# Ledger of designs, part 1: designed miniproteins, single chains

Every score and structure here is a prediction.

Each design is a single chain, and the fold is of that chain. pLDDT is the mean over its residues in the fold that is shown.

## One batch from the design tools (miniprotein)

Design m1
Fold by ESMFold2-Fast:
Structure m1 (fold): chain A 80 residues (1-80)
Amino acid sequence: MSDINAVNEDRLTPLQLAKLAGHEEIVEVLEKYGAKDDSYAPITPENKEGFKKRSPLHIAAEKGDLEKVKKLLEEGYDAS
């Protein structure tokens, strides 16, 4: 899904943020839900707002909030 691979202002996906922060459990959960570790292969379709916004999934992955990451992914990334 493109939403799970949305990039923030630094062009980082939630998976990349989790890896940079050392949250291996979050990396595992994100990969289970189809997140890709392709820094050179952006899986961003043309959603204009996805280019410059940090999603709740980005924040949860950066902070190491495993419960929040799981809930967001189970609800189809961001329910709102």
Scores: mean pLDDT 64

Design m2
Fold by ESMFold2-Fast:
Structure m2 (fold): chain A 90 residues (1-90)
Amino acid sequence: ITSKLQKIVELILNGQEEEAINLVKEMVNEGVDLTVKDPVTGLSPLDYLYAVASVYGHQKVAEYLKKLGANPTAKTKDGQNIYDYVSELL
C-alpha cells in the first residue's frame, strides 16, 4: 500500500484530484484501513492525505477524504496540528 499512498500524494500535489480520489477508492475497495494511526507520527494515512489536499487547496479531494472520516483537527503525538506538520514537510 506504501507505493499507492506515495502515488496519491503525487496526484494531490499535481492537482490531479479525480485520479487521487480514484486511487483512494481502490484502496478502500481492497479493504485497506486508511484510519489506522502511524505509530511514529500518530496520524492516519487518511488524516495526512486530507491535510495535504487542504494545504494545497484541492477542495474536491479534501471533501471526499473528510466524508471517509478524515479528522480536520488531528494532531501528531507531539501535539502539532496536521496542517503545520505537512507544511513543514512540503
Scores: mean pLDDT 79

Design m3
Fold by ESMFold2-Fast:
Structure m3 (fold): chain A 117 residues (1-117)
Amino acid sequence: SRDKRGLTELHLAAARGDLEKVKELLAQGADVNAQDDLGNTPLHLAAASGHLEVVKLLLENGADVNAQDDLGFTPLHLAAASGHKEVVDLLLNEYGADPNAKDIFGRTPADLAPPEL
């Protein structure tokens, strides 16, 4: 089921960091790569919120690490912009996220990162 913004229950659970609900929904056949009305996947929302264990679980269940939303943002763009270093490190080092992916303005994830990353 989708809400008024095209968000599935998996999007909402991922955004909240609700690991047990993410496990339940994936076991029930939820689409790990479902896109909301802005093209965001559950992985985009988990990465933007810094929910490391949810990010891992989504990737283990076939989430597209390089999925782009309607603005060209990947999960790596959103994790970097939000300063979630542990998620950035996981996406780059373990799941092969593209550090050179460009949004619609030609920005890479590094271009959005705060100085502490």
Scores: mean pLDDT 89

Design m4
Fold by ESMFold2-Fast:
Structure m4 (fold): chain A 153 residues (1-153)
Amino acid sequence: SAEEEIKKDPNNAQAWLNLGKELLDKGGKESAEKAIEYFEKAIALNPNDYRAYLNKGYALYLLGKYEEAIEYFEKAIALNPEDYRAYLNLGYALYKLGKYEEAIEYYDKAIELNPEDGLAYLNKARAYRKLGDEEKAAEYEEKLEEIEKKKYL
């Protein structure tokens, strides 16, 4: 287990990252707060691992700390600009802050990097609906349905 790896080597950045992820998978506020401590350990041991910043940002997002989450997603993007998940999660945090036009720009970047990601289309449709653009919302909901149909062919 990740805990046994940390007992053998406390400097194993990957074991701290894995233990933080296992806590996020358990869910709940206390698990997310504890996962942040483990991602901070992972970052301190390996400051170039974009995954530790990405997962810390996501834990902050789950705690409703959207502006702080954005800072960590931006750090993840700076270290790995081709990971669509960082753009997708940054868009989620912007959406929670009511910054719907900015959220759409990051969903577009996530779609550019992974055009089969149904979650990016779903959240782009939701953002357009918040802006009162029901025609654009329906367009991206139809694109989501096309992607989901292709998975069963």
Scores: mean pLDDT 91

Design m5
Fold by ESMFold2-Fast:
Parts: structure tokens; C-alpha cells; sequence
Structure m5 (fold): chain A 59 residues (1-59)
């Protein structure tokens, strides 16, 4: 499974998106060619869509 670190704060604009803060660690389960990723916050356990531009993939 891929890990990613948030490079900035993000606030969900829809129920399907995930809110996070800079430095939060996320588990990435799906990468979309449109620049969105399905991620789970290790801090909250919540899953949602996040912009790829707001995270740095580590593994």
C-alpha cells in the first residue's frame, strides 16, 4: 500500500473528499489519472478523495 504525506492543509468541499492538515500521513489505495487519489487518514481513520497535488507519495 502506498503512503503519502500532506504538503498543505486541505478542507473537504464534498462528502466524498477527505480533510487533512500539513504533515498528516495518508494511506493511498487508488490513483486516478485525473490527479485524484483515494486515501485514508492514519490520524482519523477516515477515507476520501484528495488532490494528488496536495500530497507527496512516499512508498
Amino acid sequence: MLRATAVRDFTAKTPDELSFKKGDVLEVTELRPDGRVLATSLKTGKTGWVPLADVEIEE
Scores: mean pLDDT 79

Design m6
Fold by ESMFold2-Fast:
Structure m6 (fold): chain A 62 residues (1-62)
Amino acid sequence: GPPPLARAVEDYVARSPDELTLKKGDILRVLRRVDDEWVEARNLGTGETGLVPASKLELVET
């Protein structure tokens, strides 16, 4: 199926160029799991792709 969608559960400010800044309620496409802490995702509102803390996301069922 398509890559899963996730929602940002809280704001997050990127700490490096490889990371995404998130606003609570942002919808992202989860592209891959990097490790236990990080996923690679695309923010569908901004079109930006980068690393996101897994703890800041919840999966969305559509």
Scores: mean pLDDT 84

Design m7
Fold by ESMFold2-Fast:
Structure m7 (fold): chain A 64 residues (1-64)
Amino acid sequence: HMDENGGTELHRAAAAGDLERVRELIEKGADVNAKDKFGLTAIDIAERMGREEIVELLREAAAK
């Protein structure tokens, strides 16, 4: 599911800094490479928000 900006639940969790939700979504097979309307991935959002633990987790998931 996507919001009106084309973001996934993973984009929202990354923006919120919700590390536990990010882990849950990755375990459920969320697409870590999905881009929103602005061409941003969840990792781009996490980097902008300074969420280093979420950035690390998303990079690890994207490598698989």
Scores: mean pLDDT 77

Design m8
Fold by ESMFold2-Fast:
Structure m8 (fold): chain A 58 residues (1-58)
Amino acid sequence: GKLARAVKDVPEASPAFLGLKKGELVEILREVSSDWVLVRSLETGKEGYVDKATLELI
C-alpha cells in the first residue's frame, strides 16, 4: 500500500480508531470514505481507521 506519516498526535477514541504519535509511519491498506482510511502502523503493527487529514503521503 501507500506509505504515510502522522502530522500530529492522534488520540485513540475507540478500538476501531487507531491512535498515532506525530511522525509515526503507516501503510494505507484501504480508503473507506473521502475522510477515512484504514491503516497499519509500521511501528506497532496495529490496524485501525484514521482521519485522512492527520496523514501526509511520502
Scores: mean pLDDT 82

Design m9
Fold by ESMFold2-Fast:
Structure m9 (fold): chain A 90 residues (1-90)
Amino acid sequence: GPLPVRSDYSQEEVIEVFKKFDVNGDGTLDEGEFKLALRSLGENLSDEELKEIMKKADKDGDGKLDLEEFVEALGLKLSKEEIEEMKKKL
């Protein structure tokens, strides 16, 4: 499942963290970037926990998380409209 931790992250907090670790500006986070993003949010996961979360959030199997998949990995239940608004702020 998604992270069993804080699920009330603000949209602004999520966007700032995503942008900070999207070093390539391609709109996706790889496993390493995702690990750093989680650490920035105060989440300390083992490599095993990180891989399980990545596997569940990476719905298209590309080994990368877009903003929607990142939001799901954090356990946030946002509408498609809210996610599209967040994407416009990237």
Scores: mean pLDDT 73

Design m10
Fold by ESMFold2-Fast:
Structure m10 (fold): chain A 74 residues (1-74)
Amino acid sequence: LVPAAVRGDVETVKRELELGADVNETFLGLTPAQAAARAGHAEVVKVLRDYGGPEEAIKIAEKFGHKEAVEALK
């Protein structure tokens, strides 16, 4: 799940979540929402939040200067 989130692959993220992937799983110390937020993939962050991912993704996107991701989540 996290590698797809890093790439911004919304379709793969949705597919893995539908197959029962844990929205809070960690890979290299990052949750999927954190990885997507750091990469600036607003659409992936939004999908992960809709499946129960943390609000913390907004703060991470803001810290890394991805204003488009921050605006999409507000």
Scores: mean pLDDT 68

Design m11
Fold by ESMFold2-Fast:
Structure m11 (fold): chain A 99 residues (1-99)
Amino acid sequence: SMLEVDKFVEELRYKLVNAKSDEEIDEILREIFAEFQKELGLPPDGRITKEQFIEFLEKYLGLTREQAEKAFKEADKDGDGYITYEEFREFLLKLLGVE
């Protein structure tokens, strides 16, 4: 629901803004990425697919399909059709306005 999306986004932004180091930011984002991969049955070092990334953006961040597809294109720096942890981290921090 919209309320649940807003809660997730606000809680995540709060954690990232209040992180005391780049290492703590990385721990927060790695935990989110690992839980996503766990739900999908992927290995811990596995890449996520375009469809999995779009589903994440729609369900957890409240983006439309069109917005999520644009976001995927911007996040997929290598153009290989997969999202790495590093691309996920960069995208999410930029989206949430955390420097």
Scores: mean pLDDT 73

Design m12
Fold by ESMFold2-Fast:
Structure m12 (fold): chain A 59 residues (1-59)
Amino acid sequence: MELYRAVKDVPKTAPGFLGLKKGELVEVLREVNEDWWLVRSLKTGEVGYVPKSALEKVE
């Protein structure tokens, strides 16, 4: 499982995007491009796009 943590708060800016609070854990489902990843929140189960720059690997 590709487990990542939010390094900062991420606002939900539009439908299809995921809002996160700093420290929240996500599972990476797909690396869409160099800037955006599709992830699942481990807290809520919601799926959406986040900037990869807001994430760090938890290993």
Scores: mean pLDDT 81

Design m13
Fold by ESMFold2-Fast:
Structure m13 (fold): chain A 60 residues (1-60)
Amino acid sequence: PVGLAVALKDVPETGPFFLGLKKGEKVEVLREVNSEWVLVRSLATGKEGYVEKGSLKFLS
């Protein structure tokens, strides 16, 4: 389901498919990829990419 999350820590941009985030940045969860990774969209920048679930606190 579509939901909201917040970054628990700074996340480095490690490649073209991965989204860099700053601690406290809010994201929209677009899709679960697997047990460890989600596709998200940054609410601040509008950019999309993959982020590790362990870096996020889910709010919805």
Scores: mean pLDDT 80

Design m14
Fold by ESMFold2-Fast:
Structure m14 (fold): chain A 60 residues (1-60)
Amino acid sequence: GPILVKAIKDFAGPPGILLSFKKGDILEVLKELPDGLWLARSLTTGEVGLVGSNLVEVIA
């Protein structure tokens, strides 16, 4: 199944690069990148962007 992560805190980033989210939002990991960044899709907003792996907790 998809790799799902949950945001551990609110984060607001510049649009087009970093994904913005609220604490508790569920994100689907699309691709893992070498620098501890993940390309993810918000299941709340449908937006795609980069997220720091230290800001999320793996749940599935």
Scores: mean pLDDT 82

Design m15
Fold by ESMFold2-Fast:
Structure m15 (fold): chain A 66 residues (1-66)
Amino acid sequence: LAVGELVTATKDFTASAEGELSIKKGEQLRVTAVVNADWVEAESLSSGITGLVPVDFVAPTTAPPA
């Protein structure tokens, strides 16, 4: 994942800490920072809320289908 990339939630994630963002499968987000190998900071395009989401729970929206 790269900063500025549009991603789609591939599965539901529930925030367990204040810095985390709850997302639902199919939710579209923009990556705002790559924190580490497991976590990115992303902004929900639906709610405008920014928070940490697991890399494994999102996939690039604009990438060709794999």
Scores: mean pLDDT 77

Design m16
Fold by ESMFold2-Fast:
Structure m16 (fold): chain A 59 residues (1-59)
Amino acid sequence: GPELYRALKDFEAKTPEELSFKKGDLLEKLATVGDHWLVVRNLKTGEVGFVPKDYVEKV
């Protein structure tokens, strides 16, 4: 099944490639990029982008 993460806190995107999210949002992992970033889909909005790893946890 999909590898799911939950947002631990709110995040506001700083670039068009980054994804904004709210605490508690469910994010589907699409890729790992380096040691600091994931590419995810927000299951609530359907939007895809980069999120910082330290803002999310595996569920």
Scores: mean pLDDT 88

Design m17
Fold by ESMFold2-Fast:
Structure m17 (fold): chain A 82 residues (1-82)
Amino acid sequence: MSDEEIEELLKEVFKKLDKDGDGVLDPYELREFVIYLQNELKLNLSNEELVELIKKADKDGDGVLDYEGLLEVLKEIIKKKQ
């Protein structure tokens, strides 16, 4: 996928999963994000690998991810699938 396609996909997913409209995904919404990626993109991710990627992208260390953090996670997932 191109960077533009990744960004557009993430914008759609973020808007769908950010049900509270607070601009971040909490741990509950992050779980839905994982399920979405596994079902829609057929990405085989281990629970440990996903936790590692989330921790790496969680720059604030607060356990939630904003749009930029999710973009980093999605780019790393797609890179690992290459």
Scores: mean pLDDT 68

Design m18
Fold by ESMFold2-Fast:
Structure m18 (fold): chain A 58 residues (1-58)
Amino acid sequence: MKLARVVKDFEALLPTELTLKKGDIVEILKEVNENYWLAKKLATGEVGYVPKSFIEEI
Protein backbone atom coordinates (compact mmCIF):
# COMPACT_ATOMS: atom_id res chain seq x y z
CA MET A 1 0.00 0.00 0.00
CA LYS A 2 1.46 3.36 -1.06
CA LEU A 3 0.85 6.09 1.55
CA ALA A 4 1.38 9.84 1.41
CA ARG A 5 1.07 12.72 3.88
CA VAL A 6 -0.64 16.02 3.03
CA VAL A 7 1.94 18.85 3.40
CA LYS A 8 -0.46 21.81 3.03
CA ASP A 9 -4.23 22.40 3.05
CA PHE A 10 -6.02 21.86 -0.28
CA GLU A 11 -9.61 22.92 -0.96
CA ALA A 12 -11.36 20.90 -3.68
CA LEU A 13 -12.52 23.01 -6.64
CA LEU A 14 -14.31 20.10 -8.37
CA PRO A 15 -16.57 17.35 -6.89
CA THR A 16 -14.08 14.72 -8.15
CA GLU A 17 -11.27 16.22 -6.01
CA LEU A 18 -10.50 15.55 -2.32
CA THR A 19 -10.41 18.40 0.20
CA LEU A 20 -7.27 17.81 2.29
CA LYS A 21 -5.96 19.12 5.59
CA LYS A 22 -2.23 19.36 6.36
CA GLY A 23 -1.24 16.16 8.18
CA ASP A 24 -3.92 13.95 6.56
CA ILE A 25 -2.77 10.52 5.41
CA VAL A 26 -3.92 9.30 1.99
CA GLU A 27 -3.50 6.00 0.14
CA ILE A 28 -2.30 6.43 -3.44
CA LEU A 29 -4.52 4.29 -5.67
CA LYS A 30 -3.01 5.27 -9.04
CA GLU A 31 -0.95 7.95 -10.75
CA VAL A 32 -3.30 9.67 -13.22
CA ASN A 33 -0.82 12.06 -14.85
CA GLU A 34 2.29 14.13 -13.97
CA ASN A 35 0.32 16.52 -11.73
CA TYR A 36 -2.46 14.39 -10.14
CA TRP A 37 -2.92 11.17 -8.22
CA LEU A 38 -6.13 9.27 -7.46
CA ALA A 39 -6.09 8.80 -3.68
CA LYS A 40 -8.20 7.60 -0.75
CA LYS A 41 -8.34 9.63 2.47
CA LEU A 42 -7.76 7.04 5.20
CA ALA A 43 -9.73 8.86 7.94
CA THR A 44 -12.96 9.06 5.86
CA GLY A 45 -12.57 6.52 3.01
CA GLU A 46 -13.29 9.31 0.47
CA VAL A 47 -11.71 8.80 -2.97
CA GLY A 48 -10.77 11.58 -5.36
CA TYR A 49 -8.06 13.40 -7.26
CA VAL A 50 -5.26 15.25 -5.43
CA PRO A 51 -2.44 17.44 -6.79
CA LYS A 52 0.97 15.78 -6.33
CA SER A 53 2.52 19.05 -5.04
CA PHE A 54 0.24 18.95 -1.95
CA ILE A 55 1.34 15.48 -0.76
CA GLU A 56 4.58 13.62 -0.06
CA GLU A 57 5.06 9.84 -0.21
CA ILE A 58 5.94 8.13 3.11
Scores: mean pLDDT 82

Design m19
Fold by ESMFold2-Fast:
Structure m19 (fold): chain A 60 residues (1-60)
Amino acid sequence: VKALAKVLEDYEAKSEEELTLKKGDIVEILEILDGEWVKAKNLKTGEEGIVPKSVLEVIK
């Protein structure tokens, strides 16, 4: 595993590129993007997408 992060607050996807997350979910960080965005995979659902960095806390 590259890096794991905990979801700090619920996030609803606003486009098909974005990932919907629930507080307490664990995601795998796939890529750190420029600005406020991270490409991540939700380990609970298996879905991948981009999310704001502000809703994640890196565990590792």
Scores: mean pLDDT 79

Design m20
Fold by ESMFold2-Fast:
Structure m20 (fold): chain A 88 residues (1-88)
Amino acid sequence: MLTPEERIREALEKGEDLNKLLPDGSTLLHEAARFGNLELVKELIEKGADVNAVDPNDPRKETPLDVAKRTGNEEIIKLLKEAGAKEE
C-alpha cells in the first residue's frame, strides 16, 4: 500500500485527476498541506489542483487552506492564497 506522499507522487506521474475525492473525502492537495510538504503543494497547484476543493459530505468542510492554517505552515498558507484560495 502506498504512503500518502507516494500516492501523491504516483498521481502526478500518471496524470491522474488531481481533484478526485479520496475515500476519506479529501484531495491530494489536502494531504500535501496536512504533511507540510511545500514542494508537493507547489507541484499540485502548478498541475491544476483545485485549491478550493471541499467534500460536501465532510461535516468539517475543510479546504486545503483550512488544513494549512491548522498545521500553522505559513509558506503553504501564502501559496494557497496566492493560487486563489477563498477565505470565508
Scores: mean pLDDT 75

Design m21
Fold by ESMFold2-Fast:
Structure m21 (fold): chain A 60 residues (1-60)
Amino acid sequence: GPTTATAVKDFATDAPGLLSFKKGDTLEILEEREDGTLVARSKSTGKTGMIGHNYVEVSR
């Protein structure tokens, strides 16, 4: 199945291209980048954006 991650803390932003989420949210990982950013989709909101890897625990 798709790679998923669970948010370990809240992140709220109005910045374009970044994804807002809450602790415990399930995120689908779409892309991993060399700079440590992830492109993810929130299962709760359906929104897609960049997240920092330090904010999530990735299920592999």
Scores: mean pLDDT 79

Design m22
Fold by ESMFold2-Fast:
Structure m22 (fold): chain A 121 residues (1-121)
Amino acid sequence: SLHDAALAGQDDEVRILLANGADVNAQDAKGFTPLHLAARAGHLEIVEVLLKAGEKSGADVNAQAADSAGGDTPLHLAAHAGHLEIVEVLLKYGADVNAQDKFGKTAFDLAIDNGHLDIVE
């Protein structure tokens, strides 16, 4: 699936699935999109491919996971994991820096909580 390819870092498979009409905004049982999983896993090239596909299809860079999964956006997951380059790309594509998870935390709050001060400087 597009979710599995995005999580596993399978760049060629992501490109093939998108070319064959895979839904870039599809949500799994936890409300995660492929963009959430690529951002969490640190797969920068896949994040860029998904965002470019979304420009044509209206992909939601600010999609929120289900409350059971914390209500996180892709920006929250990238910042929590310390993936600075992915944070920068998501912000360039219009990620909402003020979006709050179910605990009222922003992506930058999660970066600070996890010691990723380079993301907030």
Scores: mean pLDDT 77

Design m23
Fold by ESMFold2-Fast:
Structure m23 (fold): chain A 67 residues (1-67)
Amino acid sequence: QKQQLYQEAVQHLVRAAKALGDGDYDTAIEHAQRAIELAQQAGNTGLLNVAQSILDEAKKKKEEAEK
């Protein structure tokens, strides 16, 4: 169970990072939020911290792009 949650979280994290790099902030936010949920369920604080950083950056860049 936790190994599967970890794998899914990593996949969402990779997609979030790619979307962030592409300027697709909405997609980056979606995948980062899902990675956070899965990382919390897996009990992986390192993965949670990375996902949170990507989410924060994506939200910040989205706000900047909308203004």
Scores: mean pLDDT 82

Design m24
Fold by ESMFold2-Fast:
Structure m24 (fold): chain A 68 residues (1-68)
Amino acid sequence: AMPEQLPAGANGGPELTDEELLAAVERDIQAYVDRLVAEGRITPEQAEALRKDMLAQARAGIAGFRAK
């Protein structure tokens, strides 16, 4: 069987609210994008666009999760 488990620690697991989940995802997106800029892989302008796109995708994903 495929093992499914939610690791405790950074993520609060199933009790995490959609607001807390979104905040955690936003933080991860910001850290990821900031790292790409720090490494010179993208410009700050590209980072802004990428952050907005990834955040929009995350919000859509959370909305889908909430849609039962």
Scores: mean pLDDT 71

Design m25
Fold by ESMFold2-Fast:
Structure m25 (fold): chain A 100 residues (1-100)
Amino acid sequence: SSEMEKLKKEIEETMEKIREEAPEEIQPLVDELEELAKKFIEAAEAGDLKTAEEYFEKLKEKAAEIQSKLDTLSEQGKKVAELLLELLRLLDELLSLARS
């Protein structure tokens, strides 16, 4: 659907911003986050809701791990934390659309 494609694009754009803003030491965790997001999108597009929900839980866990390693008192850390929240919001919207 056009709404699915729009959400997919917004997820990809938010992921690119996370990669650009995240410090070097966090980049391996961002790589893991991107792989989980890719698998989530593939499952959601296939209508495999059980698999999509499992990857969404893993994405929430990985985002929490990244956030725990950020200096949230820095402007960079705050920016990455905000982008992670936006990513999770977009992923939740995609999952809701896939359930429709």
Scores: mean pLDDT 87

Design m26
Fold by ESMFold2-Fast:
Structure m26 (fold): chain A 65 residues (1-65)
Amino acid sequence: SLEDALKAMGEKIGEASGKYETAKKAAEALIKGPEGEKYLKEFEEGTYSGALASFEKLVEAAKKK
């Protein structure tokens, strides 16, 4: 499911950064945010590269704080 996919992505990014909860919330915010429909369509089409890049960007921004 989409929820499971988001959790899996957030978990992998979080494990790499040591911030699973931050990555998960970033993933949820991305999907529910202004660009959410765009990323949801990306998931439906079986491509996640743009979404993953955005998730990683959000996690990196959080690390700088």
Scores: mean pLDDT 59

Design m27
Fold by ESMFold2-Fast:
Structure m27 (fold): chain A 103 residues (1-103)
Amino acid sequence: MTPLGRALLEAARAGDAARVRELLARPGADVNAADEMGYTPLHLAAMVGHAEVVEILLATPGTDVNAADLAGLTPLDLAEHFNTGPNKDRVIEILRAAGAKLS
């Protein structure tokens, strides 16, 4: 994984919307960067419930809204099953509006 890809995944997991915007503006930024489990920034933001980060990622050209992790789970699957926070329903609404599907 590139240092930029790692930083983007960490920012998405943390819900740092300003940092996500900054990192996506850098040359060589991969909005679909995946860790060893196949988690993309969108997987991590959706799982934790960072609605603003989810919106930023979905607005980024080339974002794979239905990227599958190593278990075959999409960002929508992670939002439905693992998001226990108050933003769960909002994240699911945003993902579905963008064409997200369950595995």
Scores: mean pLDDT 87

Design m28
Fold by ESMFold2-Fast:
Structure m28 (fold): chain A 160 residues (1-160)
Amino acid sequence: SAREEAIREALELFERGLEAFREGRYEEALELFELALAKLDHYLGPDHPLTVLTLFELGEVYLELGKPEVAFVLFKEVLDRLVKTLGKDHPLTIEMAVLILALFLERLGADHPLTQELRAYIAELFGDLAPQIEARAEALVASGTLEEAREAFIAKVLAS
């Protein structure tokens, strides 16, 4: 069907975006993920795991392009959508929050104003779960395993 073909094209764009991102071609990754997001949003809806994952990847691209303020807005939208659809206690919601915080800790540092704003947002959104999200994010950065955890998470969502 036209829908099945469009979803396949969106997945191909998404996979090409991941390759461009891994190779440091961030401007190309941005274009590919924006095209994938437009198709996925239309055919699967804004709350579909693949649509939300594509929004997360756009946030990562903006962070690498030196636009952490744009990344922050996108990452908040990712967390809001996951909390609404899966709940704050869902393993995927918690894992995404851990990855987002770990990215800001590693790329910007703990003392960066946007990292502090993200911590405040996570505390408000997750309540009693926020300390464990912070501890797990700090552990990923300290162990140097953030990239491995990120790749494993992406693979898990794509296999769902």
Scores: mean pLDDT 91

Design m29
Fold by ESMFold2-Fast:
Structure m29 (fold): chain A 114 residues (1-114)
Amino acid sequence: SLNDELFRTVAQVRPGSAEEVRKLLEEGADVNATRDFAELKNATPLHIATYNPQTEEDVEIVRVLIEYGADVNAKAEYKGKLLTPLELALLSKYSKVREEIIKILREAGAKLEL
């Protein structure tokens, strides 16, 4: 399915993956579809993109998902806790890529639980 291909593309990031994500979303993939992935339950593509971002391609994938209406405040279960994409990014190892993604999520209206 288009959703299966979307999840595969965001989980297996390579050069050109952001453009492939855009193409799949234009073809009708559900940007807010959910599946279990790694240690995540009910993860959206945006959760997967923020789980272990490593390159500028991961940053562009986050931008494309938000452009196509990803719910930046959706919750996935991680180790018994319900986490947003922003909260999941904050748990990842510090990097320039992580900081760019955090900035993008915050500019798109992502919230922390207070």
Scores: mean pLDDT 88

Design m30
Fold by ESMFold2-Fast:
Structure m30 (fold): chain A 58 residues (1-58)
Amino acid sequence: MELYKAVKDFPALLPTDLSLKKGEIVEVLKKVNDNWYLVKSLTTGKVGYVPASYLEKI
């Protein structure tokens, strides 16, 4: 399981994006490209796209 932590707050810009709070732990489901990852929040169970630059591998 690839676990990452949000290094800063990310407000969802599109309906398919996942909003993240700084410090939130996510599981990376798919690395769509080097800039965008499909993730699942371990806090909320919601799935969506986030910028890779907002995430740091644990």
Scores: mean pLDDT 85

Design m31
Fold by ESMFold2-Fast:
Structure m31 (fold): chain A 62 residues (1-62)
Amino acid sequence: APGVYTATQSYTALTADELSFDAGDVLQVLATNPANPAWVVATSLTTGETGLVPSSYLTKAG
C-alpha cells in the first residue's frame, strides 16, 4: 500500500531502475509494480531519488 515506510536493511541498486538506500532510511511508497508485486516504486525522503525497491526491505512507519 502507498504510504511512508522505513528501510529495515540496506540495499544497493543492481540496475538503473532500482533505488539504493540504507537501513533506517524513510521512503514514500508511491505505487506497486503490477508486473512484480515484490517491488514497489518509492522516493527516498533522505535523497529525493525515486526508484524500484524490494518491498520485503520495508516496514510501515506508524
Scores: mean pLDDT 77

Design m32
Fold by ESMFold2-Fast:
Structure m32 (fold): chain A 100 residues (1-100)
Amino acid sequence: SLGEELLEAARKGDLEKVKELIEKGADVNAKDEKGRTPLHLAAEEGHKEIVELLLKEMIKNGYDLYATDNEGKTAFHLAIENGHYEIAKIIQEYVKKKEE
């Protein structure tokens, strides 16, 4: 499915494929078997540009930026745990911007 392809593209860091799939109507809030969204996977793997693109699309569609995986972790938590502090900061700033 488009959602499964989006999850894989986000995990692999394929920015152009992520853009293509979003244009084709892929659900940016699709979840894998662990409850992880494309944002979770991109944040875990350190794909900054994909994280920014997904955050913009999620805000546009009114999606929850605090969505948790099956272990209760947000994309912010996964970024911190994997040492991607710049990505964690970006997520925090988008969360703050959405609340304003």
Scores: mean pLDDT 87

Design m33
Fold by ESMFold2-Fast:
Structure m33 (fold): chain A 63 residues (1-63)
Amino acid sequence: MKGDVVVATKDFEARLPTELTLKKGDKLLVLKVVNENWWLAKNLKTGEVGYVPRSFVKVIGKA
């Protein structure tokens, strides 16, 4: 959900410039829920923003 902090549960390589590459353990802030499969998120370590697959992340808290 928007405002949730999520953690990457596995590595994901971006295929498009609008997608965000994830490494397992990366923490992200959910900015927008786009659909059931994709969320717009910000990597809290790098500050990069992009689309992430919902199945690759787990909610760990709220911002």
Scores: mean pLDDT 81

Design m34
Fold by ESMFold2-Fast:
Structure m34 (fold): chain A 87 residues (1-87)
Amino acid sequence: ALAELKQKFSEADKDGNGTLDLKELGTLLRSLGQNPTTEELSAMIKEADKDGDGTLDFKEFCSAMLKRDVSGLSDEELCELLLQHLS
């Protein structure tokens, strides 16, 4: 559910700033049953990071995972798509 995905995101966000750096992103993805390399994590951040700050917010994370623009989607729609993608 959306609340569970947001909770995992918040647990990975050690700084509590609403964004994930490379290490925090790796922690989140491993909690979701993924096993990304450091190179894959770096590529996700570079491709999805619209601000160029080296971190991903929740929507940028969803965009990176789904490999598409998600700016028009609600957080609930993003959660459903991510769960389908990770299945």
Scores: mean pLDDT 73

